# Designed miniproteins, single chains, continued (5), part 31

Each design is a single chain, and the fold is of that chain. pLDDT is the mean over its residues in the fold that is shown.

## One batch from the design tools (miniprotein)

Design m17115
Fold by ESMFold2-Fast:
Structure m17115 (fold): chain A 65 residues (1-65)
Amino acid sequence: MTAEELLEEAERLLEEAETPEQVLKAGDLVVRAYSLASEAGDEELIARARELGRRIGEKGKELGV
């Protein structure tokens, strides 16, 4: 999967997340996307991964994690 594909899947999981397990899976995808984007030097994808990671953290707090 490309960094962009990983971010799209993470965003989908975040929006549909009702369990802590879904939030953790979305977080894993974002970490993988960030690594790929950083290796490629893609500043736009790096910024998207950082912002999505922040949103995942907030969703986790809402679900009690």
Scores: mean pLDDT 82

Design m17116
Fold by ESMFold2-Fast:
Structure m17116 (fold): chain A 117 residues (1-117)
Amino acid sequence: AITLVESGGGTVKVGGSRTLSSKVSGVDFSKYGVAWLRQAPGQPGVFVASLSADGSTKTYHPEVAGRWTISQDHAANTSYLNLNDLELSDTAVYYSHLMEGEALIFQGEGVELTVVE
C-alpha cells in the first residue's frame, strides 16, 4: 500500500520557522511529483506548493512565495516544506500529496501547525 506520513508540526511563535516532512512508502517516489495543501478548520483545502517528479519545476502560492521552499530527497523517500517567517494565518493542517502529472493521486495523514503570538 502507498502511505504518506507527515511530521514536523506543533506550536510555533509568529516569526518562527519549521520544516514539515512527508515520508513516502510503497512506491518509487522518483516517478511522482509532490504537492502540499493546507486546510484551516471549516475551510476548503488550499494549494501551498508543488514540485514536479524530475525536480525541475517548483510552484508556490503567492502568499508563501519567497519565504517557503519545497524540496525532495529521493534516497530518503521524503519531501520537505521549509517554512520561514510564520504568520498567524499559517495555522492549518498541512497535507502532502503524490502527483501524477497534474493529478493529486494520494493524500497523506496531515500534520497540524499552530502559530501563536
Scores: mean pLDDT 86

Design m17117
Fold by ESMFold2-Fast:
Structure m17117 (fold): chain A 97 residues (1-97)
Amino acid sequence: MEEKKREEERKRISRIVAAAISAVGAVINAELAIKYAEEGKIEKAKEYLKAAERDIELAKEGLELAEEEGLEKMAELIRKLIEEAEELIKKAKELLK
């Protein structure tokens, strides 16, 4: 019985880790979208922008799990990364107008 509980907990932790990776990926992809937009590489900028938006969606799913598990510090870090990525995405979209 404890074995199943540990397996479920490990699966939830793995999903939270994946969300943290996605949150970092969102920031990286959004910064690359800005870089390529400033260089006039519009199609490449759009590809990174789309990747950043997908990474934010995945990060938000794992943020909910981190909050449910009571991982306050990890939830705070994921939220901060999402907020930073959303601001960078906004800047990239402005450059692509």
Scores: mean pLDDT 86

Design m17118
Fold by ESMFold2-Fast:
Structure m17118 (fold): chain A 56 residues (1-56)
Amino acid sequence: SKEEYEKFKKELNERIPERVQALRAARENGDTEALEKIQASLREEQKRYEELKKKL
C-alpha cells in the first residue's frame, strides 16, 4: 500500500546519508571490498523500494 511504501521510504532515507558517506570514503580509499558491500546493500534496498512502489 501507499502507506507502507511511504513508511519504508522514510526509514530508508534516514540511513541513506550515512551509507553515502561510507561509499564516498571507500571510493576515496580505493577500498573495493567495502565499496562492493555498501553498493550491494544500497542496491538491494533500492530494488525493494521500487518493488513496493510498482506494487501499488
Scores: mean pLDDT 77

Design m17119
Fold by ESMFold2-Fast:
Structure m17119 (fold): chain A 59 residues (1-59)
Amino acid sequence: MSEIEEERRRLREALDAIARAPTLAEKEPALLELNRSARRLQELGFSPEEVARIVTELR
């Protein structure tokens, strides 16, 4: 599996975890994971705009 597909999967998992967490404190680990995956996609050659588009399409 490609690194891009793996990071897209991690973004989906993080977004689901954020949506399911009832408090900000419980959302923090998922928000950190979301930021990590977004940064990794940028390291793989995606622009911040392209990463934002990916996040939007996964919602």
Scores: mean pLDDT 79

Design m17120
Fold by ESMFold2-Fast:
Structure m17120 (fold): chain A 58 residues (1-58)
Amino acid sequence: MEELERQRERIRELIEKMRPYIEEGGKKALELIKEGGLRGSHEGMRALADALSEGFEK
């Protein structure tokens, strides 16, 4: 068993765990971008980052 295989498995599980947070963050980001233009892009990226960070820390 290689360390690489362990890392790949952990990454896969992390992606599965993060999927709902990615979807929520992406939805919020798109909504903010559509309504705010450039300002919305900044807010959207921040919302996405916050959602991902929250999911990762759980």
Scores: mean pLDDT 66

Design m17121
Fold by ESMFold2-Fast:
Structure m17121 (fold): chain A 60 residues (1-60)
Amino acid sequence: GPRIAEALADFPKLNPDELAVRAGDILEILEELDEDWVRAQLLSTGETGIVPKSLLRILS
């Protein structure tokens, strides 16, 4: 099933490949890129981008 995560902190979009998130946002993890970064989708907007793993709590 989908890997669901919650953003623990705000993360601004500074680069085109990044995903802006706010604390409490729910994301689906699409791909783990390395130890520090995942590609994720915001469930509320459908927007995709990369976010730091350290900002995410895995829910499923």
Scores: mean pLDDT 85

Design m17122
Fold by ESMFold2-Fast:
Structure m17122 (fold): chain A 89 residues (1-89)
Amino acid sequence: MEEVERLAREAEEAYEAGDLERALALLEEALKLDPENANLLAAAAKVHLELGDAEKAIELAEKLREINPDSEVAQKLAEELIKEAEKLK
């Protein structure tokens, strides 16, 4: 958990600096440690959208929906991410 929190914080700092490639790499490392973390899945999907990678963004958003079937917030967020990704196609 502590390592995941560190990676997530560093990813946020990279994202704020406009370094999307670094933000994504840090989020991918965090997801290796906590692959079902809803916040990490959503953050990684958003970075993929900004990089123009619609297919990967949809993959991560679908996983977010699968692991949180009873969360209305997670379901809506995943649907919005998928909708935005489909606009890139």
Scores: mean pLDDT 82

Design m17123
Fold by ESMFold2-Fast:
Structure m17123 (fold): chain A 95 residues (1-95)
Amino acid sequence: KSLREILEEADRLAQELYRKTGHPLAKELIEKLAEFYRYVNEYLRTGNPEYKEKALKLLDEMIKLAEEIARTYDPEGGQRLIELLEEAKKKVEEL
């Protein structure tokens, strides 16, 4: 899967979770996914390593949020989000 496909799947899962639960953790994840997408696009456009560093830091924060989701109210959805975000991290590191 491409980085774009992974991120689209993660966003769909986070959006679905937020629609079902209204939980603040799901909303925070959606907001961080949008910011992450901006940093990746800026890195691809400019080659500036600062954006890659920001994207990787944000991924670590999002993985932590997915871990909290898995622990607190959605073990299955949270675990799937962790898998997708770890795959995304590997793709960003390869850029």
Scores: mean pLDDT 86

Design m17124
Fold by ESMFold2-Fast:
Structure m17124 (fold): chain A 64 residues (1-64)
Amino acid sequence: DAVDRALAALEAGNYEEAIAAMTRVPGVDERTARLLAKAVRDGLITPEGAKRAMEQLGADAAAR
């Protein structure tokens, strides 16, 4: 699961791998992935918060 791989990478502080994994989630482009990774790195959101954001973007993409 791309979301679970992204979460694991974010928790490990491996932001490059996290961005690559996030871009495989439907509805998540590279810009969004980089913004989420930066927000986690800067302590603005948790890795779990980023996971919820990815799940919501994927659900929105699937609904269209």
Scores: mean pLDDT 80

Design m17125
Fold by ESMFold2-Fast:
Structure m17125 (fold): chain A 63 residues (1-63)
Amino acid sequence: AKGLLAVAGKDFVAKNEKEISLKKGEKVIIEEVVDSEWVRVRSVATGKVGLVPKSALEAVGPA
């Protein structure tokens, strides 16, 4: 599988249209590391794609 499976360690609220909101415990697939602070993810539950801060996520393993 492509990407890394991660879990939201905290709630995150999107602040613009490029970001997605996450709930604590939500599973995501990291599709791309954009920079040192931000990753592009896909929500497993909703299928939404967008940017979230790396600090909001805990890495679990390969997707």
Scores: mean pLDDT 79

Design m17126
Fold by ESMFold2-Fast:
Structure m17126 (fold): chain A 113 residues (1-113)
Amino acid sequence: SAGLEALLAGDFEKAAAEFQAALAKDPNDAVALTNLGLAYYALGEYEKAAEYFEEALKLDPNNAFAWANLGYVYYELGELEKALEYFKKALELDPNNKVAQAGYEKVKAELAK
């Protein structure tokens, strides 16, 4: 898709616009919601990123990737306990998720200081 091509090219504003256009056609597109969350995360718009990941998770609560990314969003917002719980949720769904493993250990180490 044009949105995915823009995301891979690092054109996060174009990616966000393209995924918004996809959602205008299909508001229940969990993949478009997840990718829109990623685009806003890359833009540093963490509150918007959280909103779109949370909407994606309402449609697909078993998406370990979306849970892990929501963990990183709350880490960037400084909400370490929420970040830890979301990484735990990702690891409950997919114990081999290296992104969630790295995030979990990072937050756990920070909380132990």
Scores: mean pLDDT 89

Design m17127
Fold by ESMFold2-Fast:
Structure m17127 (fold): chain A 76 residues (1-76)
Amino acid sequence: VSKETLEIEVKIALGHMWRALGDILEKKGDLEGAKEAYEKARKLYEEAAKLAREAGDEKSAKEAEELAKELKEKIE
């Protein structure tokens, strides 16, 4: 496992954590908190996608891009 691969995986994992927090906050009626959590997750997925593209990891890039797009649709 390269340092770049690990960084991509960590960013995706952190994105999943922030997305999960956003889902919890949305269910609790904290729409502002949910939006902030989703924005943090989106940025992490966008960073992971960029790193994956630069590393030539097309599969991880497409996965992260799709995850970021889903969150963008929720907050914009």
Scores: mean pLDDT 84

Design m17128
Fold by ESMFold2-Fast:
Structure m17128 (fold): chain A 60 residues (1-60)
Amino acid sequence: SEIEKVEERFEKQKPELAEWARERAREAGLSDEQIEKVVQDLVDGLEALTDVQIKLLEES
């Protein structure tokens, strides 16, 4: 189903986004605390977008 594809994409993208974000934030000179905050905020944003996509598919 389209919902399963969205969930699978999220599971794959989550670790990739987290690793990318940690590397970028580290290069930008952020502290370890700031790096983890940025990573968490980006992951939370991806999860929120995924939830919206699933809801739209269920309503379609």
Scores: mean pLDDT 84

Design m17129
Fold by ESMFold2-Fast:
Structure m17129 (fold): chain A 83 residues (1-83)
Amino acid sequence: MELIEKIKQALELTKKAKDQKLRDEALNYVRQAYMELGFSPLRIPSSQEILDAIESGYVPQERIERALELAEQAIKLAEQAVK
């Protein structure tokens, strides 16, 4: 699933981050993506929990699209943090 793969990509890039400020900004975008899906920003949901939330129909399509945009922004910031 594209959203889960993008979130995983952003998180893997943040582990390699040299710039702490850009890393923290990327992590904040990941947390915002979790919030759009209905999760607490204080806890990291599993890939299965994310799938279950989307498949349940509880999360509107518009929120899934926003979460995807936030995950893409997190990747961009995390890529800058690695360099």
Scores: mean pLDDT 80

Design m17130
Fold by ESMFold2-Fast:
Structure m17130 (fold): chain A 55 residues (1-55)
Amino acid sequence: GSDEELARAGREAGVSAGAVRLAVGGGKLTPEEAARQIRRLSEEERAALSAAGAV
C-alpha cells in the first residue's frame, strides 16, 4: 500500500503510520486488515506498537 493508505489506517486504528507498516510487513496484511487487528489490541499494546513504528 501507499504511505497515504498507511497514514489513513493509522488514524483509523489510533496508531502511527509506522505501526501499521510494521503490522503489514509482519503479518502480510493489507493496511485496512492491519488497522482492524490493531483496533482489537489493548491501549497499552497499541502504544507499544506506535513507539516501535516511530523508531
Scores: mean pLDDT 74

Design m17131
Fold by ESMFold2-Fast:
Structure m17131 (fold): chain A 101 residues (1-101)
Amino acid sequence: SAEEAERLLREALERARERGDEVTAELLEAALEALRAGDYGTAATLVGGAAARALARGDREVAALAVRALEALARGAPPEVQAGIQRGADGARAAAEAAGI
């Protein structure tokens, strides 16, 4: 699911850039760099921040992609960080569902 997470992060990044949300784009770009370096914990933290920002701004498309990317990161994460990333993914999913996503 690292490949799935990277695909979803690239899609979210493209949509954030199209919308001119430079802060969300920077978070997603940094998350991609962390993921490529094998740093799942940093990648998940950055993606969680991007999802929270997108939700707060009402950007349903970027929020949905970021939440899906966070879920994919949890599935592909090493065992030592997987539980923490999964809790983050579950929280982001609950927030997205509360927003009607």
Scores: mean pLDDT 89

Design m17132
Fold by ESMFold2-Fast:
Structure m17132 (fold): chain A 95 residues (1-95)
Amino acid sequence: MQQTIQQGQQLLQQVQQLTDQVSSLVGGTQSDVQQSNTLTQQAGNLGTQAVQSLLTHLPPVYQDTVDSLINQFNNLVNQGVDNSSNGNAVVDNND
């Protein structure tokens, strides 16, 4: 039980770190844009795995927290996809 909860917390932290990493790359160089695209895809995959793992082992009370983090993932993934359509993942396209 404790090990499963700790693994879940680590996955949630990794998810949050990936979202923060993507955000920190906003306004970066072209190489940062490419890295952001890679991190966005990794975040999507990790989010799916984290959700399945957490939903299997955690009580229902944690499902809302997991769902909130999934929504953050989906927002970042969609932002990456939208920016990728222009070939500028997180580059300030208005500047």
Scores: mean pLDDT 58

Design m17133
Fold by ESMFold2-Fast:
Structure m17133 (fold): chain A 110 residues (1-110)
Amino acid sequence: SDLEKGVEALKNKDYDTAIKYFEKAIEKDPNNARAWLLLGRAYYMKKEYDKAIEYFKKAIELDPRQKPIALLLIGRAYYEKGDVETAKKYAEEAYRLFPTPLAKKILEEI
């Protein structure tokens, strides 16, 4: 599938190819929240943090079950942009919803 090809490209750090396949997956199914989350991850790896944040938010809108991971990734993107205060708010919300060791570590490092 286009989604599987995108994931393989993402693993190989071929972010432009990953974006191409995730966009094709979204064209076929615009409500695929996982495809939007993965598109955001590819843009994050390219350091295009504003686009990454936009697509993570889209994933949450389509499927609120994405909140734990998407809020943490939004927090990381804001941290990379130097907006430490906003990063902390998103990491705190992620930890509040699902207190994982990873979310706690990110929150403590911000």
Scores: mean pLDDT 88

Design m17134
Fold by ESMFold2-Fast:
Structure m17134 (fold): chain A 81 residues (1-81)
Amino acid sequence: VEELIKQLKSKDPKVRKEAAIALGQLGDERAVEPLIEALKDKDVEVREAAGIALAISRDKYSEETKERIEKAIKEAGKELK
């Protein structure tokens, strides 16, 4: 998880996109805040991957974390579900 979180900060947007997808598949709550930051990424594909990652792993998270994800998606854009 920590290596993938570091990859979200990569200079290469392809690496950031792949890291976001992998973090979503793992569903670890430690990735939630880094993925929320990735929703504001400069690259459209990275932002989309972060939104999908948060949606995929939603059922594995606590109720408070789901609420935080919902708020972040609304703030990042109307169509990231």
Scores: mean pLDDT 73

Design m17135
Fold by ESMFold2-Fast:
Structure m17135 (fold): chain A 56 residues (1-56)
Amino acid sequence: MYDKESVEEREEEIRELLKRAGLSEESIEYALEKAREKPLSGVELLDIAFEYEEKK
């Protein structure tokens, strides 16, 4: 994978990670939507998803 495709691959990997962490589909989708608007690292996406899940 090169830079262009690595972003898409990263989203898929993060989605799998969030799913395995026990987060709901709503939280996973929310984090991925944020990642599409701005480049976020896996750590940032995990933090966003967990915050959404807890405060929902």
Scores: mean pLDDT 71

Design m17136
Fold by ESMFold2-Fast:
Structure m17136 (fold): chain A 72 residues (1-72)
Amino acid sequence: MSVEELEKELEEATRRFQRAVLARDVKAAEEELKRIEEILEKLKELKAPEEVIKRAEELLEEAKAALEYLKS
């Protein structure tokens, strides 16, 4: 799996997460958040460019905040 493939997977997981949040589907949102975390870990393992890693970290933090808000 390449960095470019992981970036595509990150975009897809983020879109699915946003749909789950809009639908207020906590379980689906948690599954997509876990996928984003796994993608970020793989990007770090592959030593992806700093810009790519920072973008993934920002998306993950935003996703965590949105999920906590849903659970409130």
Scores: mean pLDDT 85

Design m17137
Fold by ESMFold2-Fast:
Structure m17137 (fold): chain A 102 residues (1-102)
Amino acid sequence: MPEEVPELVQILLDSAESEEEFNAEELEALRKLVEIGDERAVEPLLLILEKSKNARRRAAAAHALGLIGDERAVPALERLATDESAPLEVRQAAREALERIR
């Protein structure tokens, strides 16, 4: 499974700037990265959380960061949880992720 992390990360990075709807391949990649719990997923997930144009993709990245539980995600999640310009679903996901990490 750790050997798959670069491939799973690439799936997420390829979709990070996409305007396309959040799809089954991305969801499966997120599930596998969470299952592995590999810290190499943290920075790509932070990139998606900050830069993705799709609110569902951003919310999924926040939930995945919460499940991985890496404290490096805390500053970005705290910022988004209080960002009134962010979509409601992203703010909710960020708050839930923070509660899970703490």
Scores: mean pLDDT 77

Design m17138
Fold by ESMFold2-Fast:
Structure m17138 (fold): chain A 120 residues (1-120)
Amino acid sequence: MHEEIIEETVELLREAGLSDESIEKVRRLLELAVEAGLSPEELRRILEVVRAILEGASRAELERLLRGLGNLARVAVAGIARVLIEDGVATEAARTTLALIDRLFAAETGRDGPLEIELE
């Protein structure tokens, strides 16, 4: 069930210093991604990326993790990174993550996979 992984993700972010309002934004974002077809395995990969961001992982490690994500999961990570920046948590790694996602989409011309993802 997706709910356990969502709760683990929001608990990790709460411990990192996100506000209750930001936690609810992340929860809703992940719930919408699940409704759009995100699998439990992809949710676990998102949790891995979030943990890496909070741990201040290198640009190369963040790029490796992001390359392993489908476009819907990348959109979810981008949303989480924006919330981290708003709350002033792990802002350098969060900005690096957004720049990498933008770079990956710019390099991948045409249709980026599932028709449900609008990033054009």
Scores: mean pLDDT 81

Design m17140
Fold by ESMFold2-Fast:
Structure m17140 (fold): chain A 92 residues (1-92)
Amino acid sequence: MEELEERLEELEERLEEATTAEELLEVAEEALRLAEEALRRGYPELAIRAARLALEAARRALELAETLEEILRAIGLILRAIGLEFDARLME
Protein backbone atom coordinates (compact mmCIF):
# COMPACT_ATOMS: atom_id res chain seq x y z
CA MET A 1 0.00 0.00 0.00
CA GLU A 2 2.68 2.57 0.96
CA GLU A 3 4.47 2.03 -2.39
CA LEU A 4 1.22 2.78 -4.25
CA GLU A 5 0.57 5.85 -2.07
CA GLU A 6 4.08 7.17 -2.85
CA ARG A 7 3.45 6.63 -6.59
CA LEU A 8 0.16 8.54 -6.29
CA GLU A 9 1.93 11.47 -4.58
CA GLU A 10 4.57 11.52 -7.36
CA LEU A 11 1.79 11.62 -9.97
CA GLU A 12 0.05 14.48 -8.11
CA GLU A 13 3.31 16.47 -8.27
CA ARG A 14 3.70 15.67 -11.99
CA LEU A 15 0.13 16.88 -12.60
CA GLU A 16 0.92 20.25 -10.94
CA GLU A 17 4.07 20.63 -13.08
CA ALA A 18 2.57 19.44 -16.39
CA THR A 19 2.26 22.13 -19.09
CA THR A 20 1.48 20.11 -22.26
CA ALA A 21 -1.32 17.77 -23.37
CA GLU A 22 1.21 14.93 -23.83
CA GLU A 23 2.54 15.30 -20.26
CA LEU A 24 -1.02 15.33 -18.88
CA LEU A 25 -1.98 12.27 -20.97
CA GLU A 26 1.04 10.40 -19.57
CA VAL A 27 0.03 11.32 -16.00
CA ALA A 28 -3.57 10.20 -16.66
CA GLU A 29 -2.47 6.87 -18.18
CA GLU A 30 -0.10 6.14 -15.27
CA ALA A 31 -2.76 7.14 -12.70
CA LEU A 32 -5.25 4.76 -14.37
CA ARG A 33 -2.70 1.92 -14.18
CA LEU A 34 -2.21 2.74 -10.48
CA ALA A 35 -6.00 2.73 -9.92
CA GLU A 36 -6.36 -0.66 -11.65
CA GLU A 37 -3.48 -2.09 -9.56
CA ALA A 38 -4.99 -0.71 -6.34
CA LEU A 39 -8.36 -2.33 -7.19
CA ARG A 40 -6.70 -5.69 -7.93
CA ARG A 41 -4.88 -5.54 -4.57
CA GLY A 42 -8.09 -4.65 -2.64
CA TYR A 43 -7.43 -0.94 -1.96
CA PRO A 44 -10.63 0.74 -3.25
CA GLU A 45 -10.00 4.06 -1.45
CA LEU A 46 -6.58 4.43 -3.10
CA ALA A 47 -8.10 3.36 -6.44
CA ILE A 48 -10.73 6.14 -6.15
CA ARG A 49 -7.99 8.72 -5.45
CA ALA A 50 -5.91 7.51 -8.42
CA ALA A 51 -8.95 7.42 -10.74
CA ARG A 52 -9.84 11.00 -9.75
CA LEU A 53 -6.27 12.12 -10.44
CA ALA A 54 -6.47 10.42 -13.86
CA LEU A 55 -9.78 12.19 -14.57
CA GLU A 56 -8.32 15.61 -13.67
CA ALA A 57 -5.19 14.99 -15.78
CA ALA A 58 -7.25 13.79 -18.77
CA ARG A 59 -9.64 16.77 -18.53
CA ARG A 60 -6.69 19.20 -18.51
CA ALA A 61 -5.14 17.30 -21.44
CA LEU A 62 -8.40 17.71 -23.38
CA GLU A 63 -8.28 21.50 -22.77
CA LEU A 64 -4.69 21.66 -24.13
CA ALA A 65 -5.15 19.09 -26.94
CA GLU A 66 -4.19 20.35 -30.41
CA THR A 67 -4.65 17.13 -32.44
CA LEU A 68 -7.55 14.74 -32.97
CA GLU A 69 -5.33 11.94 -31.59
CA GLU A 70 -4.80 13.84 -28.31
CA ILE A 71 -8.53 14.65 -28.06
CA LEU A 72 -9.55 11.00 -28.56
CA ARG A 73 -6.91 9.77 -26.06
CA ALA A 74 -8.13 12.29 -23.47
CA ILE A 75 -11.80 11.32 -23.94
CA GLY A 76 -10.94 7.62 -23.65
CA LEU A 77 -9.00 8.23 -20.43
CA ILE A 78 -11.86 10.32 -18.97
CA LEU A 79 -14.33 7.47 -19.60
CA ARG A 80 -11.95 4.86 -18.12
CA ALA A 81 -11.36 7.01 -15.03
CA ILE A 82 -15.12 7.42 -14.42
CA GLY A 83 -15.60 3.66 -14.80
CA LEU A 84 -12.77 2.81 -12.38
CA GLU A 85 -14.06 5.22 -9.73
CA PHE A 86 -17.53 3.63 -10.04
CA ASP A 87 -16.07 0.10 -9.75
CA ALA A 88 -13.96 1.11 -6.73
CA ARG A 89 -16.95 2.61 -4.93
CA LEU A 90 -18.88 -0.65 -5.42
CA MET A 91 -16.05 -2.53 -3.62
CA GLU A 92 -16.51 -0.42 -0.47
Scores: mean pLDDT 86

Design m17141
Fold by ESMFold2-Fast:
Structure m17141 (fold): chain A 65 residues (1-65)
Amino acid sequence: DELDEKNLKLAEEIGKKVAEGDPDLEELAKKAIEVLKSLGKEVSLEAAKEQIKAAIKGESAELPV
């Protein structure tokens, strides 16, 4: 599934950037938005940032299931 593959890739890329000490969430969020937009979905910058923060924190209760 194209959406699943791209979402997984984005989450992994974001995790790596944060682990490397790159705090530029705005750039990462813009990248995520562009990928989602190409798949027919539009997400606000704030919503993307919140999703990224949840993924970085690693809280299972924060994850969309």
Scores: mean pLDDT 61

Design m17142
Fold by ESMFold2-Fast:
Structure m17142 (fold): chain A 67 residues (1-67)
Amino acid sequence: SEKEREEIKLEIAELTAKGIGEYVLGPVEKAEVLEYNDTKLVAEVETEKGKFIVTYDFVTGEITVEK
């Protein structure tokens, strides 16, 4: 169903956000998806150093980190 597809997409987005966060920032305590669409994923990633906004561009593969 469409609902199941949306749930799976969100799960993939959450796993991707955590993985990208851990890759660029080190150990992640929490990751929340703020925006997810066909071109990008934006997540708030919490670490021991504080909260960061991580953006992953699906088209270019570029990762941007903002504090």
Scores: mean pLDDT 80

Design m17143
Fold by ESMFold2-Fast:
Parts: structure tokens; sequence; C-alpha cells
Structure m17143 (fold): chain A 75 residues (1-75)
């Protein structure tokens, strides 16, 4: 399932950008933090959409939880 693989890849990118956003925020680079946060949000939404379109509700839930954890841990 190519869509599930792409969803997982985008979820990983979303997590990376969320971490980068918070790291930039901690360094006082608020402009970069906002940019990374927006990218993380876009990749997260795309990942969830692809997983749902693939009919894999469990993968969509897993993707949402993974991103939510990164946001919570990064905060």
Amino acid sequence: MKKVEEAERLAEKAVEYVRKAYEAYRKGDYEKAEEYARLGEKYAEEAVKLAEEAGDKEKAREVREKVARAIAEGA
C-alpha cells in the first residue's frame, strides 16, 4: 500500500518539524519556530488524510497519536 507508506513518511516529517519548531522557540527564534510549526501541521494533516484514504483507520489513529505526542513532548 503506497499511500500507507507515504502517510508514515509524512508523519515522520511532521514530527521532525514539530521538534525543530520547539527547538527554535527555545533559542528565541520565533520566526523560524512559526515556520517549522506550520510545516509540521501541513505534513501531519496530509499524513492523516492519506492513511484515511487508504482505508487504514488504525494507521490514521497511529499517525495522529504520534504527532500529538511530539507536540506535547516538544512543548
Scores: mean pLDDT 78

Design m17144
Fold by ESMFold2-Fast:
Structure m17144 (fold): chain A 73 residues (1-73)
Amino acid sequence: MDLERLEKAAEEAEKQLEEVKEELRRLGEVDPEAVREGARLAEELARLAREKGAERAAEVYEEVAREARRAAE
């Protein structure tokens, strides 16, 4: 995944963070398995972002992953 794409995706997620959290909660009620898979992807993207030095992007993905994990419980 390109660093630039990763950063742009994180910026959009950050702008819409509250909406994303709400959507994750709703999806978790309908399809918790899909939300758990999304959490794993977000965790991987966060790690990749930190390895590339994109600390802000990593923080956004970590927040999304935490909310997805919570929604899938």
Scores: mean pLDDT 76

Design m17145
Fold by ESMFold2-Fast:
Formats: structure tokens, sequence, C-alpha cells
Structure m17145 (fold): chain A 65 residues (1-65)
């Protein structure tokens, strides 16, 4: 269950990050989001989504500005 939820949650978050103008990658089991010209509103949405993803998957999520 956790593995299936992990893969699905990462895919959805990656799509959301791309729509917001950010880049998402998985490195050493850690999710890294790089922000480029992202609005403050979208940054807050991404931070909220990153917190939720971390809670659901148990993985570390890092946001780089």
Amino acid sequence: MQKVLDDASISVFEIQAIIAGARAEVKDGKVIITLENVSEEDIELLKRAAKRLSEVTGREVEILE
C-alpha cells in the first residue's frame, strides 16, 4: 500500500509543480522542487502540497528557491 501511494502521490505532485512553473525531481529517495519565477501564491500551494506529500509518503520534500 505505501509503495503504491508513494508513486501515485509523487506523480500528482510533479504535475502540480510543473503547472506552477517549478521543476520536480526525486534524488536518493528525497523529492526536490526547484522554483523559478513562481508567484507567492503558487509557492504557498507548493509548500502545502509538499507537506502533505511528506506526511502521506514518509519521504523528505525540499523546496529550493
Scores: mean pLDDT 65

Design m17146
Fold by ESMFold2-Fast:
Structure m17146 (fold): chain A 64 residues (1-64)
Amino acid sequence: ASATVEKVGDRYVITATVGDKTVVGEGKTLAEAGKDLGAKLKSLSEEDRQQALLAATEAVSKYV
């Protein structure tokens, strides 16, 4: 799994990719973008969700 963090205008965007699936979380803060990503990841399998969340957490940690 991989993830990227970017700031687009007034919002933070976290893009997580696991296998052939891509999920995007967005928010006014990194924490809000992470919560949005987590909510959208609930539609994935538990394994894919865990891999995507780990990648997103690492990307956020490196962004700050």
Scores: mean pLDDT 81

Design m17147
Fold by ESMFold2-Fast:
Structure m17147 (fold): chain A 69 residues (1-69)
Amino acid sequence: SNLEEATALSKAAAPAARQALADMGGRPVTDEERGQRNATIAKAAYDAAKEWERRQLEELLGRPVPPPP
């Protein structure tokens, strides 16, 4: 179901977001620092989600699927 797919995607993206947060040291003080930190976390989650989708397609097709351009 769409809910199960969304849950699986979230489980794939969440570890990447947590790792990105863990890799960032210090405490953000300014709105600019918070914005940059949030953008980094969001990008990590997005990249993980795209890689998860690609791997699911490879599994379904039984063949390699190239990464998106």
Scores: mean pLDDT 74

Design m17148
Fold by ESMFold2-Fast:
Structure m17148 (fold): chain A 77 residues (1-77)
Amino acid sequence: MDPDFVELLKGKFLVAGKVEEKTKLIIVASTDDPETIDRLIEKVREIFKEHKIDDIILFGDPSAVKRIEEEIKKLLE
């Protein structure tokens, strides 16, 4: 469980020589286990309800990453 996570980072970031305030969502999915992926997707949905996300950083197993990306697209459109 612990190596698979969703974290929200809010702060000022130096981007191309300028300081910008951003809310970033970091998702790590180290497994292709469907139940774990479903949990991560539910966590992402909760965060999207409460926060405006400026940037998404997604790492992990290619199959898990692909599935999470498709669910994020549904949340944005």
Scores: mean pLDDT 74

Design m17149
Fold by ESMFold2-Fast:
Structure m17149 (fold): chain A 56 residues (1-56)
Amino acid sequence: MLAELLEILKESEDEEEREKALKEIIKSGNEEAIKLAFTISSLKEEVLEKLKELAK
């Protein structure tokens, strides 16, 4: 479960899908997975914001 959620967080281009995956990881209570998820989310969010601006 957590590994699948982390893959969604890495692979998904949809910000809302990534946020849902992050919330599920947080709900799991696994602090190492949560820390990793926040790191992945922050890096991916910056890339997605740039892509959204280009798509406008």
Scores: mean pLDDT 70

Design m17150
Fold by ESMFold2-Fast:
Structure m17150 (fold): chain A 65 residues (1-65)
Amino acid sequence: MKELELAVLEVLGAVYKSLGLADLEFQEDGTVVITLYSSEEEAEEIKKVALKLAENAGVKVEFKR
């Protein structure tokens, strides 16, 4: 189950990167660093989705611009 949520987060990260909206960096300690390039409105939606998936996967999330 944790593997599925992590895989979904990785796929979404690849999609967001291809759209120029965000970059996801998976750290060795289990932290996911998300760099946001999108508008404020889009960034808030991305944060909400990422936090929900990360919580279910048992990983930490950090956001930056």
Scores: mean pLDDT 77

